# Designed miniproteins, single chains: the designs that were tried, part 16

Each design is a single chain, and the fold is of that chain. pLDDT is the mean over its residues in the fold that is shown.

## One batch from the design tools (miniprotein)

Design m557
Fold by ESMFold2-Fast:
Structure m557 (fold): chain A 62 residues (1-62)
Amino acid sequence: VRLTGPAHGDKLYLPGKEAGGPEAASPTGKIAEVNEESGIVKVEFDDGTSAYTLRDRLEATP
C-alpha cells in the first residue's frame, strides 16, 4: 500500500497563512501527533501555530 501524495502541493499546507502574506510562503512544521487509525495528524508549525489535518494533505520536505 502506497500513498501518492498530498491533496495539493509538495509541502505542508496551511491555507490561512496564504491569505495576503508573502508570495513564497511555504509553511513548514513538525508532526506532533499522529492518529494512524483515522489518518489525522497534528502539526506544529514554525510560527508556533498548530493544526489538525489529514495525513494525505501533508508532504515531507525534500
Scores: mean pLDDT 50

Design m558
Fold by ESMFold2-Fast:
Structure m558 (fold): chain A 82 residues (1-82)
Amino acid sequence: MKKITVNVYDEKTGKLLAKGSVTVEPGEEGSITFTIDGKEYTITIRLNEDGTPELVGESKELFEIKELKKYPDHIVLTLVKK
């Protein structure tokens, strides 16, 4: 199982909007729900077999991966909200 730490920033202001983590097996999907600007967003992340996380479904329309840092025991994913 890989721990994915997710940091969500506002594209326009650069402010940190939300931070959380999810643990996902390679080949599986995990979801995190955040409240941003008074609205709930569920971000779904797939961890590919090679250990690369990607956004799936509506998450990839509302958010963009700005930075991905892979470490031996965890992954740090930086997203921007469009």
Scores: mean pLDDT 81

Design m559
Fold by ESMFold2-Fast:
Structure m559 (fold): chain A 71 residues (1-71)
Amino acid sequence: MEEAKKLLEEARKAFESGDYERAVELYQKAIEIDPENVEAWLLLSRAYRKLGDEEKAQEYLEKAKEIVDKR
């Protein structure tokens, strides 16, 4: 889905520039459109680690793992 791909690209740019809060927002929107995108869940986990939210980072990492296990 092209809209989800655009959101992921914008989120990666935000992450690369150090705007982790915006990266989280954009990755969340991408997941709402394509919840089976494992990469988006993993990148959301990484963004939360950069923000110092270890609990959220672990939560989203487990979500990515659950999606892979159900395929």
Scores: mean pLDDT 81

Design m560
Fold by ESMFold2-Fast:
Structure m560 (fold): chain A 61 residues (1-61)
Amino acid sequence: SMLDELVERARELTRKTLEALRAGDDETAQAYEAEFKRLLAENPEHAEELLAAASEVVKEL
């Protein structure tokens, strides 16, 4: 479904943001964070599910 694709993208962007932060690459981390914020803005009806997906990635660390 479209929601499954959006959730997968949210997980990918969150993982890449965290990888960049661990590497000390703040510029790359900010770029991925900006893409995630755009994803939320473009899909406000799914914001709760996308934020939950991002939170789950953070907890998997």
Scores: mean pLDDT 86

Design m561
Fold by ESMFold2-Fast:
Order: structure tokens, then sequence, then C-alpha cells
Structure m561 (fold): chain A 60 residues (1-60)
């Protein structure tokens, strides 16, 4: 899904040390899908992207 793709891109940005890009991707996903950082974090955990999940929780 588009949400899963945005989470994957955020995780890849974190792995590359591009934290500002990762934050922007997470914020875009939250706005586009109308979900909270907590809800996005739950989805990221399901996908195995723990760094992206932790970043999403910090953006609440």
Amino acid sequence: SDLEELIKKAEEAIRQGKLDEARELIKQAMKKFGISGRELAEKAVELGYIPAALLALRLE
C-alpha cells in the first residue's frame, strides 16, 4: 500500500542517516492517511521497521 511504501522510505532514510528526510516522510504519511504517530508506529512495527516506529512516536 502507499502507507507501507512511505514507511519503508522513511526506514531507508533513517538507515542512511537522513533523519530530516525520514521525519518529513513520516509527517507526509500521517497527513495523507489521517493517522496519528502512534497508529503509524503500530503499522511500522507490523512491518518490522522499529526505527521508523520510534521516530513516529516522537512526532506525536
Scores: mean pLDDT 86

Design m562
Fold by ESMFold2-Fast:
Structure m562 (fold): chain A 92 residues (1-92)
Amino acid sequence: MEAREAAERAREAAESGDAEAAAEAAREAARAGAAAALASPDAVAGAGAAIAAIGAAVGAEIAARRGDDRAAAEAARLAARAAEAAAEAAAA
């Protein structure tokens, strides 16, 4: 899955109000962001974006375990933005 496609799915999951769906989509965005970082000519920018996406995915998982739909949605949106940043670093 491309990082931008994963980011879009993470935003859709965030709007669903389902914390588990948001956490799953955030994990997919983090995986896609990490793959984009490996393709980046700017290793520092790519790594930073990938780490941010992974952190957001962890946050979404913690929120989902607590039943905090709002926190899971916010974390999924952060994972989406980080995955997009990783894709931009890969394209630069």
Scores: mean pLDDT 82

Design m563
Fold by ESMFold2-Fast:
Structure m563 (fold): chain A 62 residues (1-62)
Amino acid sequence: MGKESALEGVEDFVKENKDPEKLEAALEILKQNLKDEENEESREALEFAIKKLEEEIKKIKE
């Protein structure tokens, strides 16, 4: 399922990249992909990944 794969990808990326600037760059890429995505299931997966990555960035900054 797209949301599960997106969650695993974000968790793996955060484990390897604890740098907030790299995480914010990845977040911008995901937001750009969401704007260009026409498939609804893929859009839901991207929205889920964006939300999860924003939560992880917030934890690192706070």
Scores: mean pLDDT 74

Design m564
Fold by ESMFold2-Fast:
Structure m564 (fold): chain A 57 residues (1-57)
Amino acid sequence: HMSLEELKELALRGLRAAKASGVDIDTAKQALIDYFRALGVDPELAEKAVEEAVKEL
């Protein structure tokens, strides 16, 4: 199982890459949440990790 901190770091890297590529941040957020959920991450934990990563953008 991935920790909240590991998920935040992955989400932050993904969001920064999306922003640099001109991808819509809301689209990138949803894609990351869906990706983490597909990996078996709890939905609430996935959402929290992505929202915390957005605060670091």
Scores: mean pLDDT 84

Design m565
Fold by ESMFold2-Fast:
Structure m565 (fold): chain A 99 residues (1-99)
Amino acid sequence: MDAATLEEMRRLNEEGLAASEAAIEAARAAGLSDEEQMVLGYLAAMPYLERILALISEEMAAIARELRRRVEEMVAAGRPVSEIVALVKEANARINAVA
């Protein structure tokens, strides 16, 4: 990795973390459950993670985009939060396994 790519990844990671923290704080202030807070935090961070992965591996970026699409479809279909939480936990486990 060149220095410019590493700096872009660091910037995206910091922005993604800030977006996740802001979403979690807003959800907590609204009185949402810990599971709902986790889902909203994850959704806020996903676009930044996809951009980071695209700098490293198109294959991993494609996996992240597919997972976000599935979460967005479940939300749009009014699926239970527990089903969305299960998908998010699986996605996090897969991403952590690649790190």
Scores: mean pLDDT 77

Design m566
Fold by ESMFold2-Fast:
Structure m566 (fold): chain A 64 residues (1-64)
Amino acid sequence: MSRLEKLSELKKKLWEYLKEHPDASREELIEFAKEVAKELGLELSDEEIQRIIDRLRLEYESSL
């Protein structure tokens, strides 16, 4: 599995988590993202994870 495929899977799992837990905190989403990244063997810095979460939340909120 490529790094791009792993990033896509991470974003998919985060989107589904946010749909099921729409009131999840930023901190909760970051912790979930770290867990999923670890399971996928995807090495991301804390700054990269934070950027992914912030972008995903913005996209999700704009889709409502």
Scores: mean pLDDT 80

Design m567
Fold by ESMFold2-Fast:
Structure m567 (fold): chain A 104 residues (1-104)
Amino acid sequence: SAETAALLAEAQAVAREAAEATAEANRAREEARKGTLEEAARLLEEQAERLEEVAERAREVAARLRANPDASQALVDSMENLAEAMQRRAEELREEAERLREEL
């Protein structure tokens, strides 16, 4: 259906955004090594917020997929796993930022 096709396209968009956010987080970690501790902590916190936003969007898409009778369980699981992966990465960045702030 058109509704299912739109939801599949949104799921693909969220997956692409997650890949982009992951790449941005990796770049931020590299840049954090070159600046001040305060700048490093801020960059990691900003990237954690971005990953958390992507995680929330993945959870919203997963909920809508679960409510759609034409959506596969594998796709629901994929979006839920993506949300958990993004949330874990955000948590790791926040913990790294907190350690850097403790060294200030």
Scores: mean pLDDT 87

Design m568
Fold by ESMFold2-Fast:
Structure m568 (fold): chain A 59 residues (1-59)
Amino acid sequence: SMEEARRALVEEIVRLYREAFPEWSEEELAIFREGLEKIIDDEEALERLLATLKEIVAK
């Protein structure tokens, strides 16, 4: 479902950030996840975020 796809996308993004920023606390990651849930419905913001993540993963 679309809801399952959105949840999977949020969790994948959080996983990538956990790997990129191991110094982040669980509280900081929780705030980041909440922020992602808010912007995931904004196509422009999501596209910019995905472009940034693509660059991070490529390194």
Scores: mean pLDDT 74

Design m569
Fold by ESMFold2-Fast:
Structure m569 (fold): chain A 75 residues (1-75)
Amino acid sequence: SAAVEEARRLLAQAREALAAGRLEEAEELLLQALDQLPDEILAGVAQLVLAVYKAVGETEEGLRAALALLEAHLA
């Protein structure tokens, strides 16, 4: 689907930003990827991804874990 393809594109950009140390850009791209997904298709996934990010204290490690979780659900 176009929404899943757009989310994957944004996640790839978030990974590049994270690798470059641009944490705020990576977070913005993660939030944009979540916003592209219809709630009905992946009910609860966005909430779970955000909960993981916040549970790790909104750190680089939290971003990495959140990105990996969302990527696994979109694979």
Scores: mean pLDDT 77

Design m570
Fold by ESMFold2-Fast:
Structure m570 (fold): chain A 67 residues (1-67)
Amino acid sequence: SARRAAYQHLAAAAPELSPQQANELLIRIDEGDVEGLRRIVEEARRRGEISDEAYEHLLAAARHVEE
């Protein structure tokens, strides 16, 4: 399912996320809030909190939620 794929991509990025960030992203996936998810991801990227690899995984999660 699209949601399962989104969770797998979040799990791949999870080692670079705080528990609070991971939980907030999980809630956005569950709510289907693509805009909210992307906003959190872009903010983490801007602050230098996540690698390019984690960023790409989180964008993939957003694409799967969009379906």
Scores: mean pLDDT 85

Design m571
Fold by ESMFold2-Fast:
Structure m571 (fold): chain A 70 residues (1-70)
Amino acid sequence: MKEIEEKIKELKEWLEKEKKKIEEELEELEKRYEKGEISEKEYELEKEILEGVRALVEGVVNTIIKILEK
């Protein structure tokens, strides 16, 4: 089933790109905090949200991949 293997590859590549975008957002958030542009509370909240979104996206994609590999 080559089509399933291709779809799994596409999902893995998509996940890698989305994770990279979230990493870039986390880096910008850290820079804003270091510059004093945002409060510590705002930094911690936004960081938790971004880390939570990353974990959710990874979990969903990995679940889909596991179903497709069956």
Scores: mean pLDDT 81

Design m572
Fold by ESMFold2-Fast:
Structure m572 (fold): chain A 70 residues (1-70)
Amino acid sequence: TLSQEQLQALLAELERAAPEGLPLRLTPEMAGKVSDASVAALRRFALEHGLPVDGVVDEATWARLRAAAE
């Protein structure tokens, strides 16, 4: 399970990487905007919560991340 600090860091990186909003697809070109640790954390969160492990952050995934960060 991700800590509150890890969830907040992940949300902050995703927000910076997606100024146009959701959905956000993680690609190799985003390596400079989203760290490998955040990509791994997102995949772990998706697996633990029964979400698709496809590297896409849609509105539902974002809402789940925000709820978990509370």
Scores: mean pLDDT 70

Design m573
Fold by ESMFold2-Fast:
Structure m573 (fold): chain A 79 residues (1-79)
Amino acid sequence: KKEVQELIEKAERDLEGTKKWLEEKGLLTPELQEAFEEARRLLEEARRALEEGKYEEAVRLIREAVALLQKKLKEHLSK
């Protein structure tokens, strides 16, 4: 299922773009850096699941990575 591969690639590009944007604005805190690293690890697990043909698991991991970043961004704005 090539669609899941495209989702992983888009998520990886979005993470890099968001991280760069935050760096340029001086908003990339150590806490947010950790969140990006954790999200990247989840996307790596999603890529492995895709290679094993576990499409549903790969999609779950992608959703978890996105949810983690959204949660950390919300917590940062709430401080």
Scores: mean pLDDT 78

Design m574
Fold by ESMFold2-Fast:
Structure m574 (fold): chain A 69 residues (1-69)
Amino acid sequence: GGERVKQEVEDLIDKAVEADKAGNKSEAARYFTAAALIAVGGYLDGLLSEEEYQELVDRIRKAAKEAEA
C-alpha cells in the first residue's frame, strides 16, 4: 500500500530530475505533475498518513524548485 505509493512517487521524481538534467523541461514538468497526482491519490485512498503525504509533497516541491533554478 503506502510503501508502493512512496516508491512510485520517488521513481517519478527521479525521472523528472533526469529529464530536467537532459534539458527537457516539459517532460520534467509532466513527471512532477504525475508524482503529485499519485501522492494525492495515495493520501485520499488512506494509503499515506498526513505526515507521509506532506513529506512527499515537500520532496516534489524542492526537486521542482531546484529544476527551475
Scores: mean pLDDT 85

Design m575
Fold by ESMFold2-Fast:
Formats: C-alpha cells, structure tokens, sequence
Structure m575 (fold): chain A 79 residues (1-79)
C-alpha cells in the first residue's frame, strides 16, 4: 500500500541520516512526502517527515530550506 511505502521510505531516510548520508536522507524524505499526499497521511504523519527533512537540510548547511520545512511541520501540527 502507499501507506506502507511511505513508512518504508521514512525508515530508509532515517537510516541514511544516521549513517551521515544527508543527501540520500533528503531524497528519501521527499519521496515519502510525495506518497504521503497520495496515501492520505495525517497532518502529524506528514509533519514528522517535514521535521526530519528540515534536520537533514540543516546538516547539509541549507539553513533556508531547513527553516522552510520546519515552518511547514509547525503549521501542520497547529491544525
């Protein structure tokens, strides 16, 4: 299912982040979010992945993208 694929991509992204492969983590989290929209994931489920994407961009030195995705996560959680 798309929901199971979303969970798998998120887990693989976390594993990439833990190994220091932040570029791969970004790619996996972005794929998870694309599927999350189609899978009807909850606002909290999407927010958690946006938070991880923000942290990954911070590790890559992209503070502007990190701030952007953190703001999206915060907005989703405020609903």
Amino acid sequence: SLREEFARLTMEGINAYEQGDYKKAVELFEKALELGEKAGMTDEGKAAVYDLLSQSYEKLGDKEKAKKYQAIADELRAR
Scores: mean pLDDT 87

Design m576
Fold by ESMFold2-Fast:
Structure m576 (fold): chain A 75 residues (1-75)
Amino acid sequence: MAEEVRELLEEIRPAVEEEAAREAEERGEDGEAAREAARRHLERLAELAESLPDEKKEELIEKLRREGREIEERL
């Protein structure tokens, strides 16, 4: 189960990083800094997921899958 969360986070990571960079650049901010912040955020989510009970891990997986699709559609 925790492996599924990490796999999903790795799958959506490029889209999340790209979206963060694009949005930051549109605001006149540093896109590279935004990519790093997004990457760190996903790393923290993966670590938190490891400590969750299976029921909440499943909820998190569904939420991440949904949010990942939204982010990809915005790119």
Scores: mean pLDDT 73

Design m577
Fold by ESMFold2-Fast:
Structure m577 (fold): chain A 62 residues (1-62)
Amino acid sequence: GDREEAERLLAEAARAAKAGDFERAIELGQKAYELAVRAGDSGLATRARAVVHDARRALEEQ
């Protein structure tokens, strides 16, 4: 369902960020956020927002 897909995308976003692909981490994290909101999972939505925020900040530090 949407929650499981959001969780998978969030994990992929975290892996992209670890690899230094912050643009992809933002894209995947935003999609995870949308799906988490649809699923009504506020905790998952908060985690997805954090990944996007951290990835955007990492881009600013380059």
Scores: mean pLDDT 87

Design m578
Fold by ESMFold2-Fast:
Structure m578 (fold): chain A 63 residues (1-63)
Amino acid sequence: MDEAIARAVARNDALLAEWARQLDAPSPSEALKLLGEAQFILVKENKPITAENLIALAKEMRK
């Protein structure tokens, strides 16, 4: 069973692939790692966790 979970995973993989493209990351796993680290930093700096802030910070971290 778990067809609903399989569909959710596939959809999540597609979203990760799109984020990897936006970040020019070599893989979805790298994009997810960068976004996770960016989220942690935004929380520590007491900034809102928005897609704009996450992507901007993730790009900065990739330098």
Scores: mean pLDDT 71

Design m579
Fold by ESMFold2-Fast:
Structure m579 (fold): chain A 81 residues (1-81)
Amino acid sequence: MPSVEEQAEEALLLAQILLQEMKELNADPKVVEEVERLVREARRAFAAGDYERALELAQKAIELAKEYFKSLGIEVKELPA
């Protein structure tokens, strides 16, 4: 079982990848700003050693990005839980 730190790191990496894809697709600025905010907060929590909070915030960013892509008919693959 991966550690909470490893899970947070992987979730943060995925959230950053999805954010970059949104920017490249010229996504809605309001949605991009919200995902950027969540990624920024997750990164701060990770740096502070709060891996559970970092994971929660990164997962929220991933979910918001996935909902946006789904609204465009684009399917996003998840990392296995």
Scores: mean pLDDT 81

Design m580
Fold by ESMFold2-Fast:
Structure m580 (fold): chain A 83 residues (1-83)
Amino acid sequence: MRQQARQLVRQAFTDFQNGRFSEARRYLAQAARLLGDDDLAQRARQAQTSREILQILRDIAQQLGDQDLVQQVQQILDSGDQI
């Protein structure tokens, strides 16, 4: 399940970078549910801004120990460079 959650988070990041925000939110909610984090899953479903989606993506990536993804997402958050 951890590997599936990691794949979903990576897919969410790809969809986010391609402007597919609804798909990104769906994959983040699924990943959070696989990790047993119902609060993060709810936050992902309710995210309305790019910043909120990125913050949730970072939080899930941190839980998965995907430090490379955490750094990539944090760089976007720090730069304000959001599509």
Scores: mean pLDDT 82

Design m581
Fold by ESMFold2-Fast:
Structure m581 (fold): chain A 100 residues (1-100)
Amino acid sequence: SDQDIADQIISIIDGMGQSTYQQSQQNPDDSQQFSDDFQNTVISTVNSVSNNMPSDIAISFVDSVINDMNNFYNQSTIPSFQTSLSNVISHINSVKQSLQ
């Protein structure tokens, strides 16, 4: 179902966030690049889901992603990653308003 696909994508985004945080801790000099890549990938994915799924599923999806981004923001001590998470949250909130 579309909901099962959305849930799978949320799981993938969560895994990417965990990987980005871990890679940024291991390679601090590259943390800006990892954070930029994460931001670009998540924004592109959110745009794709919002354009291709029914609005009720898209709204549920963006709410789940916002919650996940906020959890990473609250747990992270890496400034570049926090900035990228903030940018993603801001973009997703704009997308959510367009779906209502």
Scores: mean pLDDT 89

Design m582
Fold by ESMFold2-Fast:
Structure m582 (fold): chain A 106 residues (1-106)
Amino acid sequence: KIEELYRLAVNISLIETPAEIKPLESLSIEELEELIKKDPNNAAAYFLLGIKYFQQGNLDKAIEYFKKAIELDPNYAQAYLYLAYVYIQQNKLEEAEEALKKAAEL
C-alpha cells in the first residue's frame, strides 16, 4: 500500500545520501520550507513537502507542492504518482488517471 511505497522510497533515498548529510526525508515541514527558500529549484524538497502535507490530510497543499516538484522536474515520476493518490482521495478520478498516465510514460 501507500505506506510500503513510502518506506521503499525513503530506503532508496537514504542509501544514496552521503553519511555526513542528514536524509532530506528526515527534515520537518519547517526545515523543508527553509531549504526551498535557500534553494528554490530543489524539486525533491517540494516533493517531500507534498508528502508531509498529504500525511497531515492537507490535500490542497499536497497538490500544490507535488505540482511545484513536477514544474521543476517534469520527469519526476514519483511526484505524478503521489499527485494521482491525492486526486483519488478527492474523488477526482479523471485527474488521477491523467497523472498516472504521466508517471507511466516516464
Scores: mean pLDDT 72

Design m583
Fold by ESMFold2-Fast:
Structure m583 (fold): chain A 86 residues (1-86)
Amino acid sequence: SKEELIEKLKKKFPDKEELIEKLIEELFKSEKELNITLSKDMQYGYIEKFLKAEEEGKTEELLKELEGLSKSTDIYKPFLRAAKAV
């Protein structure tokens, strides 16, 4: 569930609670708007990747990567929209 995903990520990144909540909200919104459903593992993996990139100051590099991937594969589009929204 959405709540379970939030809890799991907050346990791993306790200093990023607000960012996690915002990213998950935007991701679920983007999935609905695009009619693309991500697996729980994909949702977790993409959010974890964003949080690590944010810690390293590499969010711009990640966004460029996601823009490239989104051109070839629809499955990356919800995450790209969520990442841009935060």
Scores: mean pLDDT 84

Design m584
Fold by ESMFold2-Fast:
Structure m584 (fold): chain A 62 residues (1-62)
Amino acid sequence: LASGLDRAQTEELLTRLAEELGYPRAEITRRLREQGPAAVAEELRALYEELREEAEKLAEEL
């Protein structure tokens, strides 16, 4: 993941990943400032898991 990167590079990567998941940049920027990159990474991972499970359920119904 982002090991070895400085904080600014880590935050940039997390922002880019969040945008790919449909998260607004402003929300991610706010969370990075308030919670830090580690907490944001955990929230993005949880969101990705939820989206993946929702997609699987929809696919099974179709």
Scores: mean pLDDT 69

Design m586
Fold by ESMFold2-Fast:
Structure m586 (fold): chain A 68 residues (1-68)
Amino acid sequence: SALDYATKGGRLAREGKLEEAIEYFEKAIELDPNFALAYKELGDVLKEMGKYEEAEKYYEKAREIMRK
C-alpha cells in the first residue's frame, strides 16, 4: 500500500539512505496522489539533502492537498 511505501521511506531516511527514501516516497505518491504526508516526508528528505527549492514544491503540494 501507499502507507507501506511511506513507512519504508521514513525508515530509510532515518538510516541516512536519502536517495532510497525518495524512491519509496515517490512510489507512495504514485499509488495515492492525495497522500499529503508522503509529499511532506519527501520534502523533508530533499531539505536534508540541501535541495531547498525542490523541498518547497513538495511542501506546497502537501499544503494544497490538506486544505481540500
Scores: mean pLDDT 86

Design m587
Fold by ESMFold2-Fast:
Structure m587 (fold): chain A 62 residues (1-62)
Amino acid sequence: SADVLARVALAEARRVLELLERGEISRETAVKTLQRAADVLAAVGRDEEAARLRELAEQIAK
């Protein structure tokens, strides 16, 4: 269950980053999705991966 949640969160993060690179999604949408993915990762104990996604969201939000 936790591993499935982590996999889904990481897949969503990867997808929105690809869409952002292609200009197919807004920075705001990407930031919100990455923050939600980070929250899921933190909830299942993947704190280092959660921190990385939060840092990335902050960089994109600039």
Scores: mean pLDDT 88

Design m588
Fold by ESMFold2-Fast:
Structure m588 (fold): chain A 68 residues (1-68)
Amino acid sequence: SGIERLIGLVLRAIGDPRFDVKLIDGKTLVITAKPGGLPALERLLEEVKADPYFEARLEGNTLTVTLK
């Protein structure tokens, strides 16, 4: 399910020391890259965009992921 995919993404992002992570409304994940972490966040954006359960938007160093 979409929520299980979101939980998996949250756990992966929280475990990455290059990111600061915030979950809002149980459906929206906000990941902010620390200095030097932007290339890793751009790779994560491409992975998330390939998943049909997610909408993703990268603005500056902040990636917003929302369940459809």
Scores: mean pLDDT 85

Design m589
Fold by ESMFold2-Fast:
Structure m589 (fold): chain A 62 residues (1-62)
Amino acid sequence: SSAALEAERQRVLDGARAALRAAGMSEEEIDAVLAEVDRLLRQGRFDEAERLVVRAILDHTD
């Protein structure tokens, strides 16, 4: 259902926010990454959204 997909998107965004914060990113950096993640999720591009979060964490922690 649409409600289930919306709940799933919100859980993914919440998880991504927590992971980015744990990596030590600023709120401004987190907001920029999550804006792109949200865009990809709304397009059904879940794999690309996941890869974006992973890349952001790896790039920040180097």
Scores: mean pLDDT 84

Design m590
Fold by ESMFold2-Fast:
Structure m590 (fold): chain A 80 residues (1-80)
Amino acid sequence: LSAEEAGRLGYDAALKANGGPPTAGSAIGQMAKATGSDPEEGARVGARYAGGDPEEAYRQGKKLNDEVIAKGRAAAAPPR
């Protein structure tokens, strides 16, 4: 996995947990919750498993989450 993929996985986990597009903070928080650490630690652990740099993983994940959330809001449907 790349740093970008690590961030995307966190977003997907938050999507499932919320049943819809979460905030960027929520997605990063979900990653931290899964690892039992702060978002920075979560990104470090994710990057460690992926063999990438933790700082890059955090940055890329946050940027990607923000972009996907913004786009998701435009296409999001109300909960059923």
Scores: mean pLDDT 53

Design m591
Fold by ESMFold2-Fast:
Structure m591 (fold): chain A 98 residues (1-98)
Amino acid sequence: MVPQETLETFRLLAAESEVYVAVEIYKRHRDNAEIQKQAGEDVLLALEYLADLVKRSKDKEFQEKALKTMEKGIELMKEAGAPQDLIDKAEAILKKAK
């Protein structure tokens, strides 16, 4: 039987990986609007999942790690030149998770 804290850690690492991979895809395909749109949507889905993990967890340290992952993902999207509409959506997801 896997402890609950171990399952939460695995889920966090999977979501963090999804955010970072999607940001990298966005950055590498600056000349392909369709791929950038899909990558942006993938970032938003991963952030929604992280927000859900924060709401379901009773572990404050886990919640803080998940929130930091979300904040880092948003910062990486800003650095990648994501449009303001996408950033606004991502920040709204983060605000709801807090």
Scores: mean pLDDT 83

Design m592
Fold by ESMFold2-Fast:
Structure m592 (fold): chain A 91 residues (1-91)
Amino acid sequence: AVEEASELLREAARAVAEAASAEKDLERETRLTMELMALTVSARHMTPENLPEAVRILRRAARVLREAGHDEAARVAEEAARRIEEIAEEV
């Protein structure tokens, strides 16, 4: 459960990193980099108690990605949030 959640966060972090590297607007790139840091820290310090917080971070990242026009990366973050929410319900 925890390892699966960490992997889902790392997958979302990779999608955010790709979006940030493709971003032409400095303000949006900075915002995406901040979301990338939050996802990376969450993945490194994952515990069963932190699963709901991981879902919140992923949904925030997805919103930021959609606002910046990175719809495919947003979909990855949304799917990760949905799967972690399912994991949290099992524990």
Scores: mean pLDDT 84

Design m593
Fold by ESMFold2-Fast:
Structure m593 (fold): chain A 60 residues (1-60)
Amino acid sequence: SSSLLGNPVLIVGDEETVRAQVERLLEEARRLGRRLEVTFGYVEEVDGRRVVQAVLREAP
């Protein structure tokens, strides 16, 4: 990341895709010795698929 303050990373999309991307980012963060906090939110349904958002922020 190129942000000096804990700028949130926002991911929006299909629930399964978003959760998979979050899991990969958490694994990479652990490998680099960083801690992330994750907040999931429901957004809407599109064509019968759940759309969610994930907000990831570096923990202090």
Scores: mean pLDDT 76

